# Ledger of designs, part 45: designed miniproteins, single chains, continued (5)

Each design is a single chain, and the fold is of that chain. pLDDT is the mean over its residues in the fold that is shown.

## One batch from the design tools (miniprotein)

Design m17539
Fold by ESMFold2-Fast:
Structure m17539 (fold): chain A 71 residues (1-71)
Amino acid sequence: EEEVREVFKRLVEAEGLTYLSDEEIEAEMDKLIESIKKASLEHVKKLTDSAIPTESPLGRELAEALRRYAE
């Protein structure tokens, strides 16, 4: 969980979403983590493929962390 939060924060900074408050970022991250924990592997794959660019090292790291939570 902590690893996913740290990677997500780095991704938000890389995408230039720094206008969001830490509380807003945490709220969106909590929603994502909850949906991943409840989702099937297919839903996790769709979320990581559509929301996270796997071409970047950071995107791949986040996708891997999220898939570990889906297992």
Scores: mean pLDDT 62

Design m17540
Fold by ESMFold2-Fast:
Structure m17540 (fold): chain A 84 residues (1-84)
Amino acid sequence: MEEELRKKAEELLEETRKEGAEAAQEAAKENPEAALKMSEGLGSELDEAIELLKEAAKLLKNKELQERVEKVRKKVEEVKKLLE
């Protein structure tokens, strides 16, 4: 049971990292610092990732990009819940 939840969390995290990388590429066009925080977050532990994604969203002025970053953050929170 825990093994299956761990595997599901890893798959969700990989999917989230791919979506986050695409969002970071778009964010880099508006604010390179936001893109850097997103990239750092996607490579970090879950708690660090959540905080870095929150900071990245605050740096962005584009509402659609802010929503994409927020969606990625919520997926990271879902991964954390699966592992808790």
Scores: mean pLDDT 80

Design m17541
Fold by ESMFold2-Fast:
Structure m17541 (fold): chain A 92 residues (1-92)
Amino acid sequence: SLEEQELAVARELAARASPLAREVYEEYLEAEREVEDLPEEEKRKLLAEKLRELARRIAEATDASTPEGLERYREIVAQVMALLYLDRRRRE
């Protein structure tokens, strides 16, 4: 199934996640916990701000202004998204 294929891809990306991807993932989960008791509108705003901060950090760490750095940036973002996807699936 498509869902099984998505899980397989996510597990592969997560298994080879860089230290930077794991740090960013852990910081995002911590931010989610800190805002969990806030109204939904405020949660969305604060988490969007946190995502922008984390994306900027990845871009700086990879030198995403260069072609090689942009490829690494995309790889790390994919790894973070995979880790978050698997975390959501585990909570179900």
Scores: mean pLDDT 86

Design m17542
Fold by ESMFold2-Fast:
Structure m17542 (fold): chain A 71 residues (1-71)
Amino acid sequence: MKELIEQLKKMAEDFHNKAKELASLPDEEREKKMRDFLIEQLKKLGFTDAENLSDEEFKELARKLYELYVK
């Protein structure tokens, strides 16, 4: 309950930092590693079905995390 916004902002920060670390990799390899990282973060938050997310759901979540990071 408390700190939920802080937790989400931390996830957004970690996602952005991971993308920056992987920026030198080919697009296909970077996308795979970013997806794996996002699944791991979601599972830590109790979303056990994270690996069953569609490509569209991953894109939408990544967009929302980026928005949280820049705000």
Scores: mean pLDDT 72

Design m17543
Fold by ESMFold2-Fast:
Formats: structure tokens, C-alpha cells, sequence
Structure m17543 (fold): chain A 66 residues (1-66)
């Protein structure tokens, strides 16, 4: 038979608690995106100077929208 769990343990982009059509929803979406990018950079074993600059920029953006 086919798989019974086609959407298990993946980021469910098709459903979200935030309303993307509202200002508050888009703000939360941006915040989540910045946090995800920061997490990806933090997971790297070593950061290049360019990656360190990107991380600093993302942290600044996150602070500005908070």
C-alpha cells in the first residue's frame, strides 16, 4: 500500500496559525524567517566573514522588528 504519513515531521507550509493577509501575520512571518536563517547560520561549524556579516544583519533586523 502507499505511505500513510505523507506529511510527517516536515514544516507544514500549507497551514499556519498566522494570517498572511494581515500586518501582524506578515510581521510574525518575517520574524520566523529571520529566526530560521539565524538558526541555519548558527548550525554551521564555522562562519566565513561574509556569513558573520549576514548573521549580524539578520540579528539587527530581528531586533528592529521586535
Amino acid sequence: MRESIPGGNFHPASEDTADFSTEEGRRKLLEKALQRMLAKLDALPELSPHQQAVKAGLQKQLAEIA
Scores: mean pLDDT 68

Design m17544
Fold by ESMFold2-Fast:
Structure m17544 (fold): chain A 93 residues (1-93)
Amino acid sequence: GTLATATITGLSADANGNITVTITATGTSDALYTITVTNATSGQTVGSATVVLTPGQTYTVTVDVSGSAGTYTVTVTNADSGATVASGTVTVS
């Protein structure tokens, strides 16, 4: 099959609880990607976005966690296959 993958090229949190995630599509095919931000302690999804990207394109999403301190996990999934293509963690303090 054609390679559809992405990487997290930016992941940060600010003092107001805003988590900013930037992904870059890599590989050789356009694909539908889902970015999911989850509280690592509760397992609850606090934000998500879905986007179609061509290889080399970037997409940025900002999730406000209402100043809730803690560790958050970010997963990037190819929505067509269900495969996780990238993941990261960020701490909101």
Scores: mean pLDDT 83

Design m17545
Fold by ESMFold2-Fast:
Structure m17545 (fold): chain A 104 residues (1-104)
Amino acid sequence: VPVEYFTPEQEEEFEKAVTEDTVVLLDARGSAPLSEESVKRILDYLLENYPLKGVAILDADNTLYYKKKGEEEVKTRKVSSLDEAIAWIEEEFKPKKILVVPSL
């Protein structure tokens, strides 16, 4: 693994919960704002290493970054809340499950 973004405990919980019908939402609002480079690295890492339908990151300034498996482009959307971010992921991905990770 070239880069690790989770603790071993977070990774174990994640592995038990993820499937090809799952979208992961990282709630990074408690962290310093992420660079575009960091966002891309995190999204690419998760999509390459886990059988996810897609991945999203909610940044400290309420910007939602998201990427579908098999797509090259990171898409962005401004949201007002975590609930709005979840609603957009449900509409865009239509996943069977959204796993919200509260810290990065």
Scores: mean pLDDT 74

Design m17546
Fold by ESMFold2-Fast:
Parts: sequence; structure tokens; C-alpha cells
Structure m17546 (fold): chain A 78 residues (1-78)
Amino acid sequence: MAARRAHLEAVAARVLADSRAILDTITDPAERAALKAQLQQALEHWRAQLAQATTEDQRLIAEQMIAVLEELLAYLDA
């Protein structure tokens, strides 16, 4: 379990770094607003997945996805 958690955290960190780099190329406020709406929809999806999670692995994946999406939304709001 510890190795799985560490792997998911490493993947999440990379996804955050790569996503932030892509977001920095989007300078149009309308495009940023549309992307924010898409990320909010994805966040709602993963919150629903977390609520339905029956295994520890399912919970770990959902929690990491929620954390990544919340961080990206905060980055867009800065």
C-alpha cells in the first residue's frame, strides 16, 4: 500500500507541474474561464467516485485526483 500511495503522489505531482505549464500558455480570459468550468465538472465527478469507493485503492485514486483538481482551480484563481 505505501508503494502504491507514493506512486500516485509522484504521478499527481507530475500532472500538476505539466498542467500548470500548459495553463501558463492560456492568456485569453474566456479560454481560462471555460477551462475552469471543465475542471469544476471533473472535480464533481471525482467527488462522486470517492463517495462510491469501496476499496482503499479506489479511495486513494479519487483523493489524489480531487487534490490535483483543487490545486489547479486555485492556480487559475490566482
Scores: mean pLDDT 79

Design m17547
Fold by ESMFold2-Fast:
Structure m17547 (fold): chain A 64 residues (1-64)
Amino acid sequence: LPSFEELAERYRKEAESLKNEKSRQEVLDLIDKAVELEPTDPQKAANYLTAAALLIVGDKIEEE
């Protein structure tokens, strides 16, 4: 399984594929929050990272 840092970096790269600038910024903000929280609250960090992943998927579906 990839590490938390590897997943965060992967999702940052996926965000670059988003056509909507607002969605891209929102995803990046969620990833930054997840990385910030990981050392003190890994459960909340995981929740923020999951929210970023769901937003990426949702934006890609809406682009169709």
Scores: mean pLDDT 76

Design m17548
Fold by ESMFold2-Fast:
Order: structure tokens, then C-alpha cells, then sequence
Structure m17548 (fold): chain A 63 residues (1-63)
């Protein structure tokens, strides 16, 4: 299984390669990230506080 740092690095690369907005990336992460990994992955992602809160809300809605 990948570490939170590796997951964050892949997500950042995916954002850059796919030219995703922070909103689009936050929606993708919110739908796919396990609740227990949220804070560890977000600690390594360069995202706005608003995008991070959107991810937390989406993950919580799935839990």
C-alpha cells in the first residue's frame, strides 16, 4: 500500500498533468480517499484551506 506522502505526490502530479483546478482535484480526492488517510495526505498536499475543507466534508459524507 502507498504511503500518504506517495499518495499526495501522485495527486499533485495528476493535478499538474491533467490541468485540474483545485476544486476538481478536491472532488476527486473526496470521492476516493479513505477517511483514515485524509489528514495524513492533506498534510503533504499544496492546496488552499478551502479545498482541504471541501475534501474533509466530502469524505465525512461517505463515512
Amino acid sequence: MMTPEEIAALLQQFKEDSRLSEEQLAEFIGRNLAPEDVEAVLAHLDLSPEAKERIRAEVAARA
Scores: mean pLDDT 78

Design m17549
Fold by ESMFold2-Fast:
Structure m17549 (fold): chain A 75 residues (1-75)
Amino acid sequence: WEEDARKGIQAFREGKFDEAIKYFTEAAEKSTDPRLAEAARIAAQLLPKVKAGTATDEEQQRLVDAIREIERLLA
């Protein structure tokens, strides 16, 4: 699941939102850490809205916070 989470972050940084959604979904399903599973689930749920341009400022901030939490847990 760590590799899936790392690939999700990389895809997000590259603007590859479909790949980021895929990897965060896989990380959420496979993770044995409930904190990472929840952060990855939030990222996977919010990324489609960001891609569509329909995300609110609050949802965009929540996505950023979720990705930062994933990065913190992978450190």
Scores: mean pLDDT 82

Design m17550
Fold by ESMFold2-Fast:
Structure m17550 (fold): chain A 91 residues (1-91)
Amino acid sequence: SELQVQRFSGTGTVTASYQPAPDQERLTGLLRDESGRVLKVAQSDHGPVTVEVSLAPSGPRTVIAQFYESSEQEGVARLVDTRTIQLILTP
């Protein structure tokens, strides 16, 4: 797990990206709030996956980025990375 800090004023964009290893198949990226609710999903069949969401000042102050590897034959998603992103509003 990794802690990241992003700063913004007003409406900000939260972005998280994952670079696959050569042996990794399809990737799914999720952004979630601290209660576990999914804010955004993105998928990539080849190469890196980037998940991005725009948040208002009244939105969550902590976002959790989770990346999963999926195999079409297995039907199971495996968590490959997780990061906590803390949001700091600046005046």
Scores: mean pLDDT 74

Design m17551
Fold by ESMFold2-Fast:
Structure m17551 (fold): chain A 90 residues (1-90)
Amino acid sequence: VKSVVDELIARVRAIPGVPPELLEEIEAEARTLLEEYPSMSPIELLRRLKGIVEALKTLAEKQNDADMVAALDQILAVIDATLRELEAQS
């Protein structure tokens, strides 16, 4: 599960224009999920992380932060692609 999180963070870091603070927040949330739910599957962890990112996007939209919305959309696309890969292996 840690390896899936590490790969996801690497993919997100490859996205141009993602703020460092957002990367740190996503990494912290993923670590919290791993600590709180150590038996959670990689698929379930990514689904919960997706929910957190969607909530952040809603907040950014409310604040009219177009750059943050664009960054969060790119992150959601990476999460969705990773989920599809994991679901295909199941």
Scores: mean pLDDT 79

Design m17552
Fold by ESMFold2-Fast:
Structure m17552 (fold): chain A 82 residues (1-82)
Amino acid sequence: SELLERIGRLLGELLYKQLKGEEVDEELDNELTELAKEHPELVKEAIEKLLQEVNENPEAWKKMSKEELEKKAIEILKELSK
């Protein structure tokens, strides 16, 4: 699903920036805000599941690349959409 891949990429990038202590840019924040308005439950459940997974092994998640975090977020969204 193009929608799930888009939400997952944006959530993965947000998580990457937060884990690296980088500032979230206005474009990323605006896109995520609009998607959260259109798909509030899906975005909420994906964030909750991502935070659960990070809390289980924070050091492993901090070592992941942006691309790996985007892939993880997409996988979680696909599982939640079954």
Scores: mean pLDDT 83

Design m17553
Fold by ESMFold2-Fast:
Structure m17553 (fold): chain A 55 residues (1-55)
Amino acid sequence: SELEFLERMRESNREFIATAREYKKKHGSTPAVDAFIAAAQKNVETLERLIEELK
């Protein structure tokens, strides 16, 4: 279903954020990593809104 797809996409983006944060902890902050985390966080926000609209 569309809802199941969006929930999987939300979880995938959360995993991307977790991976990027671990990279940042080990290698330090870079503009590219910070921008990636911000973009993935925005994707999670969008997906949460879309999921709520389908309930």
Scores: mean pLDDT 88

Design m17554
Fold by ESMFold2-Fast:
Structure m17554 (fold): chain A 70 residues (1-70)
Amino acid sequence: GAAARAAEAERILAEAERRATLAVIQGDYDGAIEVLREAARRLRELGDEASAARAEKGIQNVEAIRAQAE
């Protein structure tokens, strides 16, 4: 049902955000972006546009961090 899909979407987003944060700490910006991009794709497949947009915003945040590190 809708509640189960919402719980799965929240889980996908939270796990991707944790993995992306660890990748950024290690200087692996490409890995962080890939994890968030995969999450956004999965969230779109679930029909959760809001969570997909949050994952895409995460990609923008990683790109901004990389630009400041360069």
Scores: mean pLDDT 86

Design m17555
Fold by ESMFold2-Fast:
Structure m17555 (fold): chain A 88 residues (1-88)
Amino acid sequence: MIYTKEQIELAIKFLEHPYFRESFELPKDEKRTLEDYVEVLKSYDGVNTPELKEAIRMIEKLLNLPVTGIPDEEFIEALKKLLEVLNS
């Protein structure tokens, strides 16, 4: 499975965008997976560009790896580390 550097950058920007974080703020005591966030984001009216839809599909594919179930924050951190490796 191969993700381009650009697709990973787009996924990180999408997940860390202040607007999405503020729009989908969950209770602090409630643990969510990135799967839950992806499902909610798919219903969001702002996510209708081809690039954002492709980023969502890429995240869904990553969630189907043996490490599925990683918390949202840890998954974003993992994507950032992957991007750093691709940039070095």
Scores: mean pLDDT 51

Design m17556
Fold by ESMFold2-Fast:
Structure m17556 (fold): chain A 87 residues (1-87)
Amino acid sequence: SEIEKVAESHIAMLEEEGVPEEEIEKLRKLAEELVEKAKGADPETQLELIGELLKAVASVLPKEAQEILEELEEAREKVKEKKEEEE
């Protein structure tokens, strides 16, 4: 799913930036909960859950939050465009 891809890429980035494993583990657990909530949810709710995930990631790297927020907007637009093409 899209939210799983977003979570995995950002967790990998945090690991490369040297974020403590405890913080990464918390984000992994949150990502798993959000992925589970996204199952059977409508596309709008799935986009909101992706937003919550990236907001949590941004809170760990506040000085780099702008770049993470830009990736959030790109992910949301990608999901929106795919839905519009299928409608």
Scores: mean pLDDT 70

Design m17557
Fold by ESMFold2-Fast:
Structure m17557 (fold): chain A 92 residues (1-92)
Amino acid sequence: SIEEKAKEFVEAVKNGDLEKAFEIAVEILKEGKLDEFLEALEKLKVTDPKVLAFVAAVVLYSRGFSAEDISEVIGGEYAELARKLGEYLEKN
């Protein structure tokens, strides 16, 4: 379910399991369930800045931003991780 994927995504990001987080992001985008995924995250009341940065990167990618642009928009300590997510999404 989308709610289960949202929980798995949050835990993967928090635990540094980037491969799992990236796989979930690709699956959500390919299934066209981004809005449902965002609603599930809102219900979970996610406040972790790393998780929020990754969610923002997925949204920016869905709006046509390149990996480089995503990195620049996110900025700060999560810029390089956001760029890697964007590159992964571009390839898949």
Scores: mean pLDDT 86

Design m17558
Fold by ESMFold2-Fast:
Structure m17558 (fold): chain A 101 residues (1-101)
Amino acid sequence: MEGLERAREAYLELLGRYKEIAELAGVSEKTAKNALYGLEEVPLETLIKVYVALAILLYEKGVSPDDILAFIRLMLEKMGVSQEDIDRILSAIREELEKLE
């Protein structure tokens, strides 16, 4: 997928800016890092907030909604998040991105 490389590049730029993701998500910078890297167990509601914030910032960088959803799915799968929780996170992201279109 050509758009996955663009999503990855935009994400790598945002990883240096945890404060922006944390502020938009309404969580601490440490909580945002834990959610993005799977360093500690994070509640589903917190994962939704962090990944919705990440998706909005990726959209603002010009990444398409489909590429954002595909990229975040891959991140969550690699972190070992359950399929049920992945589906709930991706549904929340889709709803918020549709409001921006």
Scores: mean pLDDT 79

Design m17559
Fold by ESMFold2-Fast:
Structure m17559 (fold): chain A 95 residues (1-95)
Amino acid sequence: MKYVLEAEITAGVTLIYLGVTLTVAKKKNAPEEIIKKLEELLDEFARESDRLIEEAREAAEKGDEEKAKELAEKVKELSERAKKEADKIMEEMEK
């Protein structure tokens, strides 16, 4: 249960980070290509994190704490990758 909550918090914070990054890019009149990449990244992260969290919740409900922990760790890894990718996309704007 603790791991599922930690994964949900991590995903939520990451979604805020990606959403703010997209908002900043739009306010700076970033090229359409940059906006599209950030929107696609946000959508992909939301979809993948929801899937992993649901699987972690099911594992926890069955008493499989090890599997729940493994899935929560995958959410953390996905979150780190998404933030790094957002940063790289923003760097492309500074050409």
Scores: mean pLDDT 85

Design m17560
Fold by ESMFold2-Fast:
Structure m17560 (fold): chain A 69 residues (1-69)
Amino acid sequence: MKLREGALLLTEAKKTGDVELAEEGMALFAEGTEELGNEGSIKEIEELKKKGEILDEVADGLIESLKAS
């Protein structure tokens, strides 16, 4: 799933400081958000955060962005 792949790449980019990986993660996240919509995307990110699969900082930033849109 593109949203999950994007969030995982953004988490890895945050840990490593890899700017190219962050750009790839944002692109996949945008595509996944188009497929799921904002509500579905927020739910998926909250579940990934709850399971510890992504960093809290990444999850919170992505959720805030979706709520602002």
Scores: mean pLDDT 83

Design m17561
Fold by ESMFold2-Fast:
Structure m17561 (fold): chain A 106 residues (1-106)
Amino acid sequence: APSAEQAARLHLLGRLVGELRDNEKVSSLEAIEEQLAASPVPGAWKAGDKFMERVEAARRMGALAAELLRAGVADEQAVESVLADIVARGGLDPEAVAAFRAAYAA
């Protein structure tokens, strides 16, 4: 099982992807971003915007996933599992998924 720290980061990533999927509570992304900004993970993704376009939010989440992977807080399988679950539940638009994956691969 992942450490408590890794589990917390994966939970926050799951919430970010869930909010993007629902496209109705973008304002709650700011609260999650504030929690991640207070995290000891170096270079954690931060947004000053209170509202973001869905595709841009997905791109930032992909960048965050890459940072968590590089920091050893998450692994590729965990990131793919979270993304696959959201997509399977009728989640992200193809454009948002593409933006996430492009940022994650950079």
Scores: mean pLDDT 58

Design m17562
Fold by ESMFold2-Fast:
Structure m17562 (fold): chain A 79 residues (1-79)
Amino acid sequence: MRGVVRVTADTPLTAAVVQLAFAVYKTLGVLEDIREVSPTEIEGVLVPDDPATVRRRGADLAAVARQAGASAVEVTLED
C-alpha cells in the first residue's frame, strides 16, 4: 500500500515547522519524500508497506502535523 499525507497551514512558518517534523520521519524511514506544494502546503509520501503499517504511519503523521499547528490534514491511501 502507498500513502500521502497532505498538510495545510495558515502560515508559512507553521508549514516550515511541519516540514522539519516530517524530515525526522524521513530520516527514520517512514517517509520516502517531502514536497512543498506551496508556502503553506506540504506533502509527505509514505514508504510503501503493508496496509496496517501505512494506515498507522499516516495517522501518526497526521497527529504530528496537527500538533505542529496544521489547519488541515488529509491522508490518501492507495493499494
Scores: mean pLDDT 86

Design m17563
Fold by ESMFold2-Fast:
Structure m17563 (fold): chain A 86 residues (1-86)
Amino acid sequence: SVFEKALNQWIDKQDLDSKRKKKFKKAAQLLSQNPKIHPLELSQQTGLGLGMAVGLLDLYQEVKDSKSVEEALEKIEAYEEKYSSK
C-alpha cells in the first residue's frame, strides 16, 4: 500500500539498527493488511513496545487517505515532528 511504501522509506532514513528496522517494516505490513489490528497484537507480533504500537495505529489513521507515497511520507514526517517526545 501507499502507507507501507512511505513508512518503509521513512524507516530507511532513520539511524536505526537492521533488527529494529525489520520490526517497524513488519508493523507497516501488518497495519496495511489489517488496519483494525489491536495495539497489543501488533506489539506482540512485531516485538515493538505497546506505546509504539498505539502510536503506529494513530499514524495510520492520519496517513491512510494519502494519494501518493510522497504525500504519505510528508504526513509521516509531520506526525513524527509533532508527537516526538525527544
Scores: mean pLDDT 81

Design m17564
Fold by ESMFold2-Fast:
Structure m17564 (fold): chain A 95 residues (1-95)
Amino acid sequence: GPHPIVVRARELARKAIEAARRGDVEEAKRQVRQLYDLVLEAIDNSDLSVLKKTGLKLRAIGLELDALRAIERGDVEAFERQVDEMVELVEEVAG
Protein backbone atom coordinates (compact mmCIF):
# COMPACT_ATOMS: atom_id res chain seq x y z
CA GLY A 1 0.00 0.00 0.00
CA PRO A 2 1.06 3.66 -0.25
CA HIS A 3 3.39 5.20 2.36
CA PRO A 4 1.47 6.74 5.35
CA ILE A 5 2.68 10.25 4.42
CA VAL A 6 1.18 9.82 0.90
CA VAL A 7 -2.17 8.75 2.44
CA ARG A 8 -2.11 11.87 4.69
CA ALA A 9 -1.20 14.13 1.72
CA ARG A 10 -4.17 12.75 -0.29
CA GLU A 11 -6.50 13.30 2.71
CA LEU A 12 -5.37 16.95 3.16
CA ALA A 13 -5.67 17.57 -0.61
CA ARG A 14 -9.23 16.15 -0.64
CA LYS A 15 -10.24 18.39 2.29
CA ALA A 16 -8.64 21.46 0.64
CA ILE A 17 -10.41 20.82 -2.69
CA GLU A 18 -13.79 20.12 -1.00
CA ALA A 19 -13.47 23.41 0.98
CA ALA A 20 -12.54 25.33 -2.21
CA ARG A 21 -15.51 23.86 -4.15
CA ARG A 22 -17.99 24.97 -1.45
CA GLY A 23 -16.41 28.48 -1.30
CA ASP A 24 -14.78 28.04 2.15
CA VAL A 25 -11.63 30.03 1.32
CA GLU A 26 -10.24 30.06 4.90
CA GLU A 27 -10.61 26.27 5.33
CA ALA A 28 -9.07 25.68 1.85
CA LYS A 29 -6.07 27.85 2.89
CA ARG A 30 -5.76 26.05 6.26
CA GLN A 31 -5.71 22.59 4.60
CA VAL A 32 -3.22 23.64 1.87
CA ARG A 33 -0.86 25.07 4.54
CA GLN A 34 -1.00 21.70 6.34
CA LEU A 35 -0.29 19.95 3.01
CA TYR A 36 2.71 22.29 2.47
CA ASP A 37 4.12 21.37 5.92
CA LEU A 38 3.73 17.67 5.00
CA VAL A 39 5.53 18.22 1.65
CA LEU A 40 8.50 19.78 3.51
CA GLU A 41 8.51 16.86 6.01
CA ALA A 42 8.58 14.34 3.11
CA ILE A 43 11.50 16.20 1.46
CA ASP A 44 13.50 16.44 4.73
CA ASN A 45 12.96 12.71 5.50
CA SER A 46 14.10 11.63 1.98
CA ASP A 47 17.59 10.29 1.12
CA LEU A 48 17.99 12.97 -1.59
CA SER A 49 21.05 15.26 -1.83
CA VAL A 50 21.04 18.71 -0.16
CA LEU A 51 20.94 20.41 -3.61
CA LYS A 52 17.98 18.30 -4.79
CA LYS A 53 16.12 18.90 -1.49
CA THR A 54 16.69 22.67 -1.89
CA GLY A 55 15.23 22.61 -5.43
CA LEU A 56 12.19 20.61 -4.27
CA LYS A 57 11.60 22.99 -1.33
CA LEU A 58 11.66 25.99 -3.72
CA ARG A 59 9.12 24.18 -5.93
CA ALA A 60 6.93 23.46 -2.85
CA ILE A 61 7.01 27.17 -1.83
CA GLY A 62 5.95 28.16 -5.37
CA LEU A 63 3.09 25.62 -5.42
CA GLU A 64 1.74 26.82 -2.04
CA LEU A 65 1.98 30.50 -3.07
CA ASP A 66 0.20 29.81 -6.39
CA ALA A 67 -2.52 27.77 -4.59
CA LEU A 68 -3.14 30.56 -2.03
CA ARG A 69 -3.30 33.22 -4.79
CA ALA A 70 -5.67 31.08 -6.89
CA ILE A 71 -8.18 30.52 -4.06
CA GLU A 72 -8.03 34.23 -3.03
CA ARG A 73 -9.17 35.21 -6.57
CA GLY A 74 -11.80 32.40 -6.64
CA ASP A 75 -9.96 30.27 -9.25
CA VAL A 76 -10.92 26.84 -7.89
CA GLU A 77 -9.59 24.98 -10.99
CA ALA A 78 -6.11 26.57 -10.62
CA PHE A 79 -6.21 25.83 -6.86
CA GLU A 80 -7.01 22.13 -7.55
CA ARG A 81 -4.11 21.88 -10.07
CA GLN A 82 -1.59 23.30 -7.54
CA VAL A 83 -2.89 21.01 -4.75
CA ASP A 84 -2.63 17.94 -7.06
CA GLU A 85 0.98 18.92 -7.94
CA MET A 86 1.82 19.08 -4.20
CA VAL A 87 0.45 15.52 -3.74
CA GLU A 88 2.48 14.32 -6.77
CA LEU A 89 5.61 15.85 -5.18
CA VAL A 90 4.98 13.86 -1.95
CA GLU A 91 4.40 10.66 -3.99
CA GLU A 92 7.68 11.18 -5.96
CA VAL A 93 9.73 11.88 -2.79
CA ALA A 94 8.22 9.05 -0.66
CA GLY A 95 8.45 6.47 -3.53
Scores: mean pLDDT 91

Design m17565
Fold by ESMFold2-Fast:
Structure m17565 (fold): chain A 79 residues (1-79)
Amino acid sequence: SVIDVAKELLKKKEWVGLLVLISEITDKETLDKVSELVLEVKEEIPAEHRRALADLLRKKGEELDSEVAIKAAEEIEKL
């Protein structure tokens, strides 16, 4: 599943792969679950990837009406 791929990417710290995965999500339920996983590890996100992840999560959150993704973007932006 997309969720299992997201977990593997986060475990391996493959942030670029995670960006690609999030960009391809088309449903709110999957985006909510992936955004929850990103929130759990937000402190581990390297500075160089924070802006790109926050921008993408906000864009996808607005497109798919995912309040969790928008919250994840806001929390990452505060780091």
Scores: mean pLDDT 87

Design m17566
Fold by ESMFold2-Fast:
Structure m17566 (fold): chain A 63 residues (1-63)
Amino acid sequence: MSLLEKVSSLRGLPLPFFIRRLSDIVKGLKYSKEELRKAAEEAGVEKGKIDMLLDALDKEQAK
């Protein structure tokens, strides 16, 4: 399953729908913050959403 494809689905989502999808996308991800950030930037995700996505990944991986 392509990380870029998963992350590109977040582009243009309203914030409530984005937040709901955020945990689903980071759950079970084995990618680094750098890989996730790069994929999100390449997919055209807004910077604020990228920051939220990376924060969610940190919280999920800290479990």
Scores: mean pLDDT 74

Design m17567
Fold by ESMFold2-Fast:
Structure m17567 (fold): chain A 60 residues (1-60)
Amino acid sequence: SLEEVEKKAQELIDNARKGAEGMREAGKRNPLLSGTLAGLGDIAVGAAELVAERMIEKAK
């Protein structure tokens, strides 16, 4: 159902945001990679948002 897809989409976004936060924390412990890890976290969140939008569009 659309509601199940919306819930799954939100879970993907939430998990990506948690992963991005983990990458920022890892960057604090490894300052040589901090910018790269922050950038990868931002890319992961953007990708999750794009996938979530497409899942919802396809479920309509």
Scores: mean pLDDT 83

Design m17568
Fold by ESMFold2-Fast:
Structure m17568 (fold): chain A 96 residues (1-96)
Amino acid sequence: VEDLLDPLKYAEKLIKEGKYFEAIFVLRSVIRDAEAKGDWETLGRAYLLLGKVYEKMGKYDEAIKWYEKAVDAFERANSPLLPTAKKYLEEVKKKK
């Protein structure tokens, strides 16, 4: 029951608190809803946060996959967050 909260802001809070599995659970819910709606902007934002979670966990290969999905989603959305997603992708690729 998170219907009255912005789930992306809640996921960001969970990530800052180190609650990575809870953040993944919330983000998977956001992805499922956004896919049903064709909401590429929300998909990009959720994928970006999943990349950040896996990067914080030291799972760089997984983080790269999610950042690549975020870049694709933001390109489809013509999102102002596209340069940010590309930056995170480039930075994580420099780590193993």
Scores: mean pLDDT 84

Design m17569
Fold by ESMFold2-Fast:
Structure m17569 (fold): chain A 81 residues (1-81)
Amino acid sequence: MELSEEEFRELQTEIIIEAIEKMVKEKASREEVLKFVEEKVKFLPEDKKKRAIESAERAIDLTEEDPEFSLRLAEHEKKAL
């Protein structure tokens, strides 16, 4: 399935929010979050899959370093959607 660039950016933001919330609220591991994202984006073109996974990895890295900051970032991004 091919998304418009605008629709894909919204999906990237949703992925970032869900990755952060799964790690902070559900105590999900990096592996669990990446598996979730991979399943969610498996039908996208390869370039968009890579970008979505990159967004998830970045969100995971930020959350491992500072979960409070990442949770605030997720709240901010929700307001932008």
Scores: mean pLDDT 80

Design m17570
Fold by ESMFold2-Fast:
Structure m17570 (fold): chain A 99 residues (1-99)
Amino acid sequence: MVIKKNLLEGFLYISVGQDAGSKTSLLKGVKIVAEAVENGATKEQITTAKAAAIELQKSKPDYAKIGAEVGLSEEDVKKIYTDVNVEDGINNIKFALGM
């Protein structure tokens, strides 16, 4: 269960961090994905989570469909999406303030 959540979270951090002025979200995402791989994440889980993170960046993502694809509940997907975007926003504000 933890690996599936970590892969989606990590790839979403990578996706939102790629175009950001701050590298904090990108680096955090890379670390989370690396730890999930060390903990036995399969190539199939990795590929699915990466695709799901891209789908979550659409203007009206289908959280229930994405959850079904990655083996998570709609509630878990919404929580990951919200938490990642909030932290990325904070990281970008800190970067703009020279922190």
Scores: mean pLDDT 81

Design m17571
Fold by ESMFold2-Fast:
Structure m17571 (fold): chain A 70 residues (1-70)
Amino acid sequence: GPGALEAARRIRELAEEKGYLTAEELEEVMRLAESDVPALTRAAVAGAREGGYLTREQALSLADALEADA
């Protein structure tokens, strides 16, 4: 849905600008995707909290998954 696509766009933008996303940044962005892909949203947020951040590669993989499930 549109929320998942917008979340993917913002994740790609942050990954390209700074090379990572903090758990806090990911939680904020993933609020857009909660209604469209709740299970993927919970898993992504949990993973980021455990690691404290997502690498550029992890963030781009998440954006790909959000676009596929949209």
Scores: mean pLDDT 83

Design m17572
Fold by ESMFold2-Fast:
Structure m17572 (fold): chain A 71 residues (1-71)
Amino acid sequence: DIQKKLDDIAKKIADKIIADIEARTGGALSDETKKFIYEASLKAVKEAYKNKELTDENILKKFRELSRNAG
């Protein structure tokens, strides 16, 4: 199940990003911000998969690109 695998990868990446931000800020992110990070992570994972570049490095690079354009 490709959809489940991509979702699982996106969740792992999003959880790492959220944990890193929360550790630096000392507070919990809002549910809205967490949802944004999960959605952006899933989009990044799908784009990396489409390009056959499904690595953490490529996913994070794509996430940064998408987040910059969405902000």
Scores: mean pLDDT 76

Design m17573
Fold by ESMFold2-Fast:
Structure m17573 (fold): chain A 99 residues (1-99)
Amino acid sequence: LGPSARELVEAILDGDVDRFAELLAGTSLHDLGRDFLTKLLNLLRERALTLRDDPARAADFLIGLIPASDLHQRALTADSVAPVTLPEDFKAAVLAAVP
């Protein structure tokens, strides 16, 4: 079974790289390796935080309904990506917006 939208969003919001990698197992993104996935996870969290005033849009983005090809390129080329802290109320609001 593929990952549920909720499980994927939870892994991203929690910054859980190991769970994120497990949920992407068998995809082309997983084949790029754990360092790539760690950078991508942090970039997804950074982008979600810019949508903090619209948690439903953040949820849509994290499910993959909004293209993130620029973040894939940044994850491949960046030397490092700084972790971001997401507010607990924002994480709860995003999860509530997941279908």
Scores: mean pLDDT 78

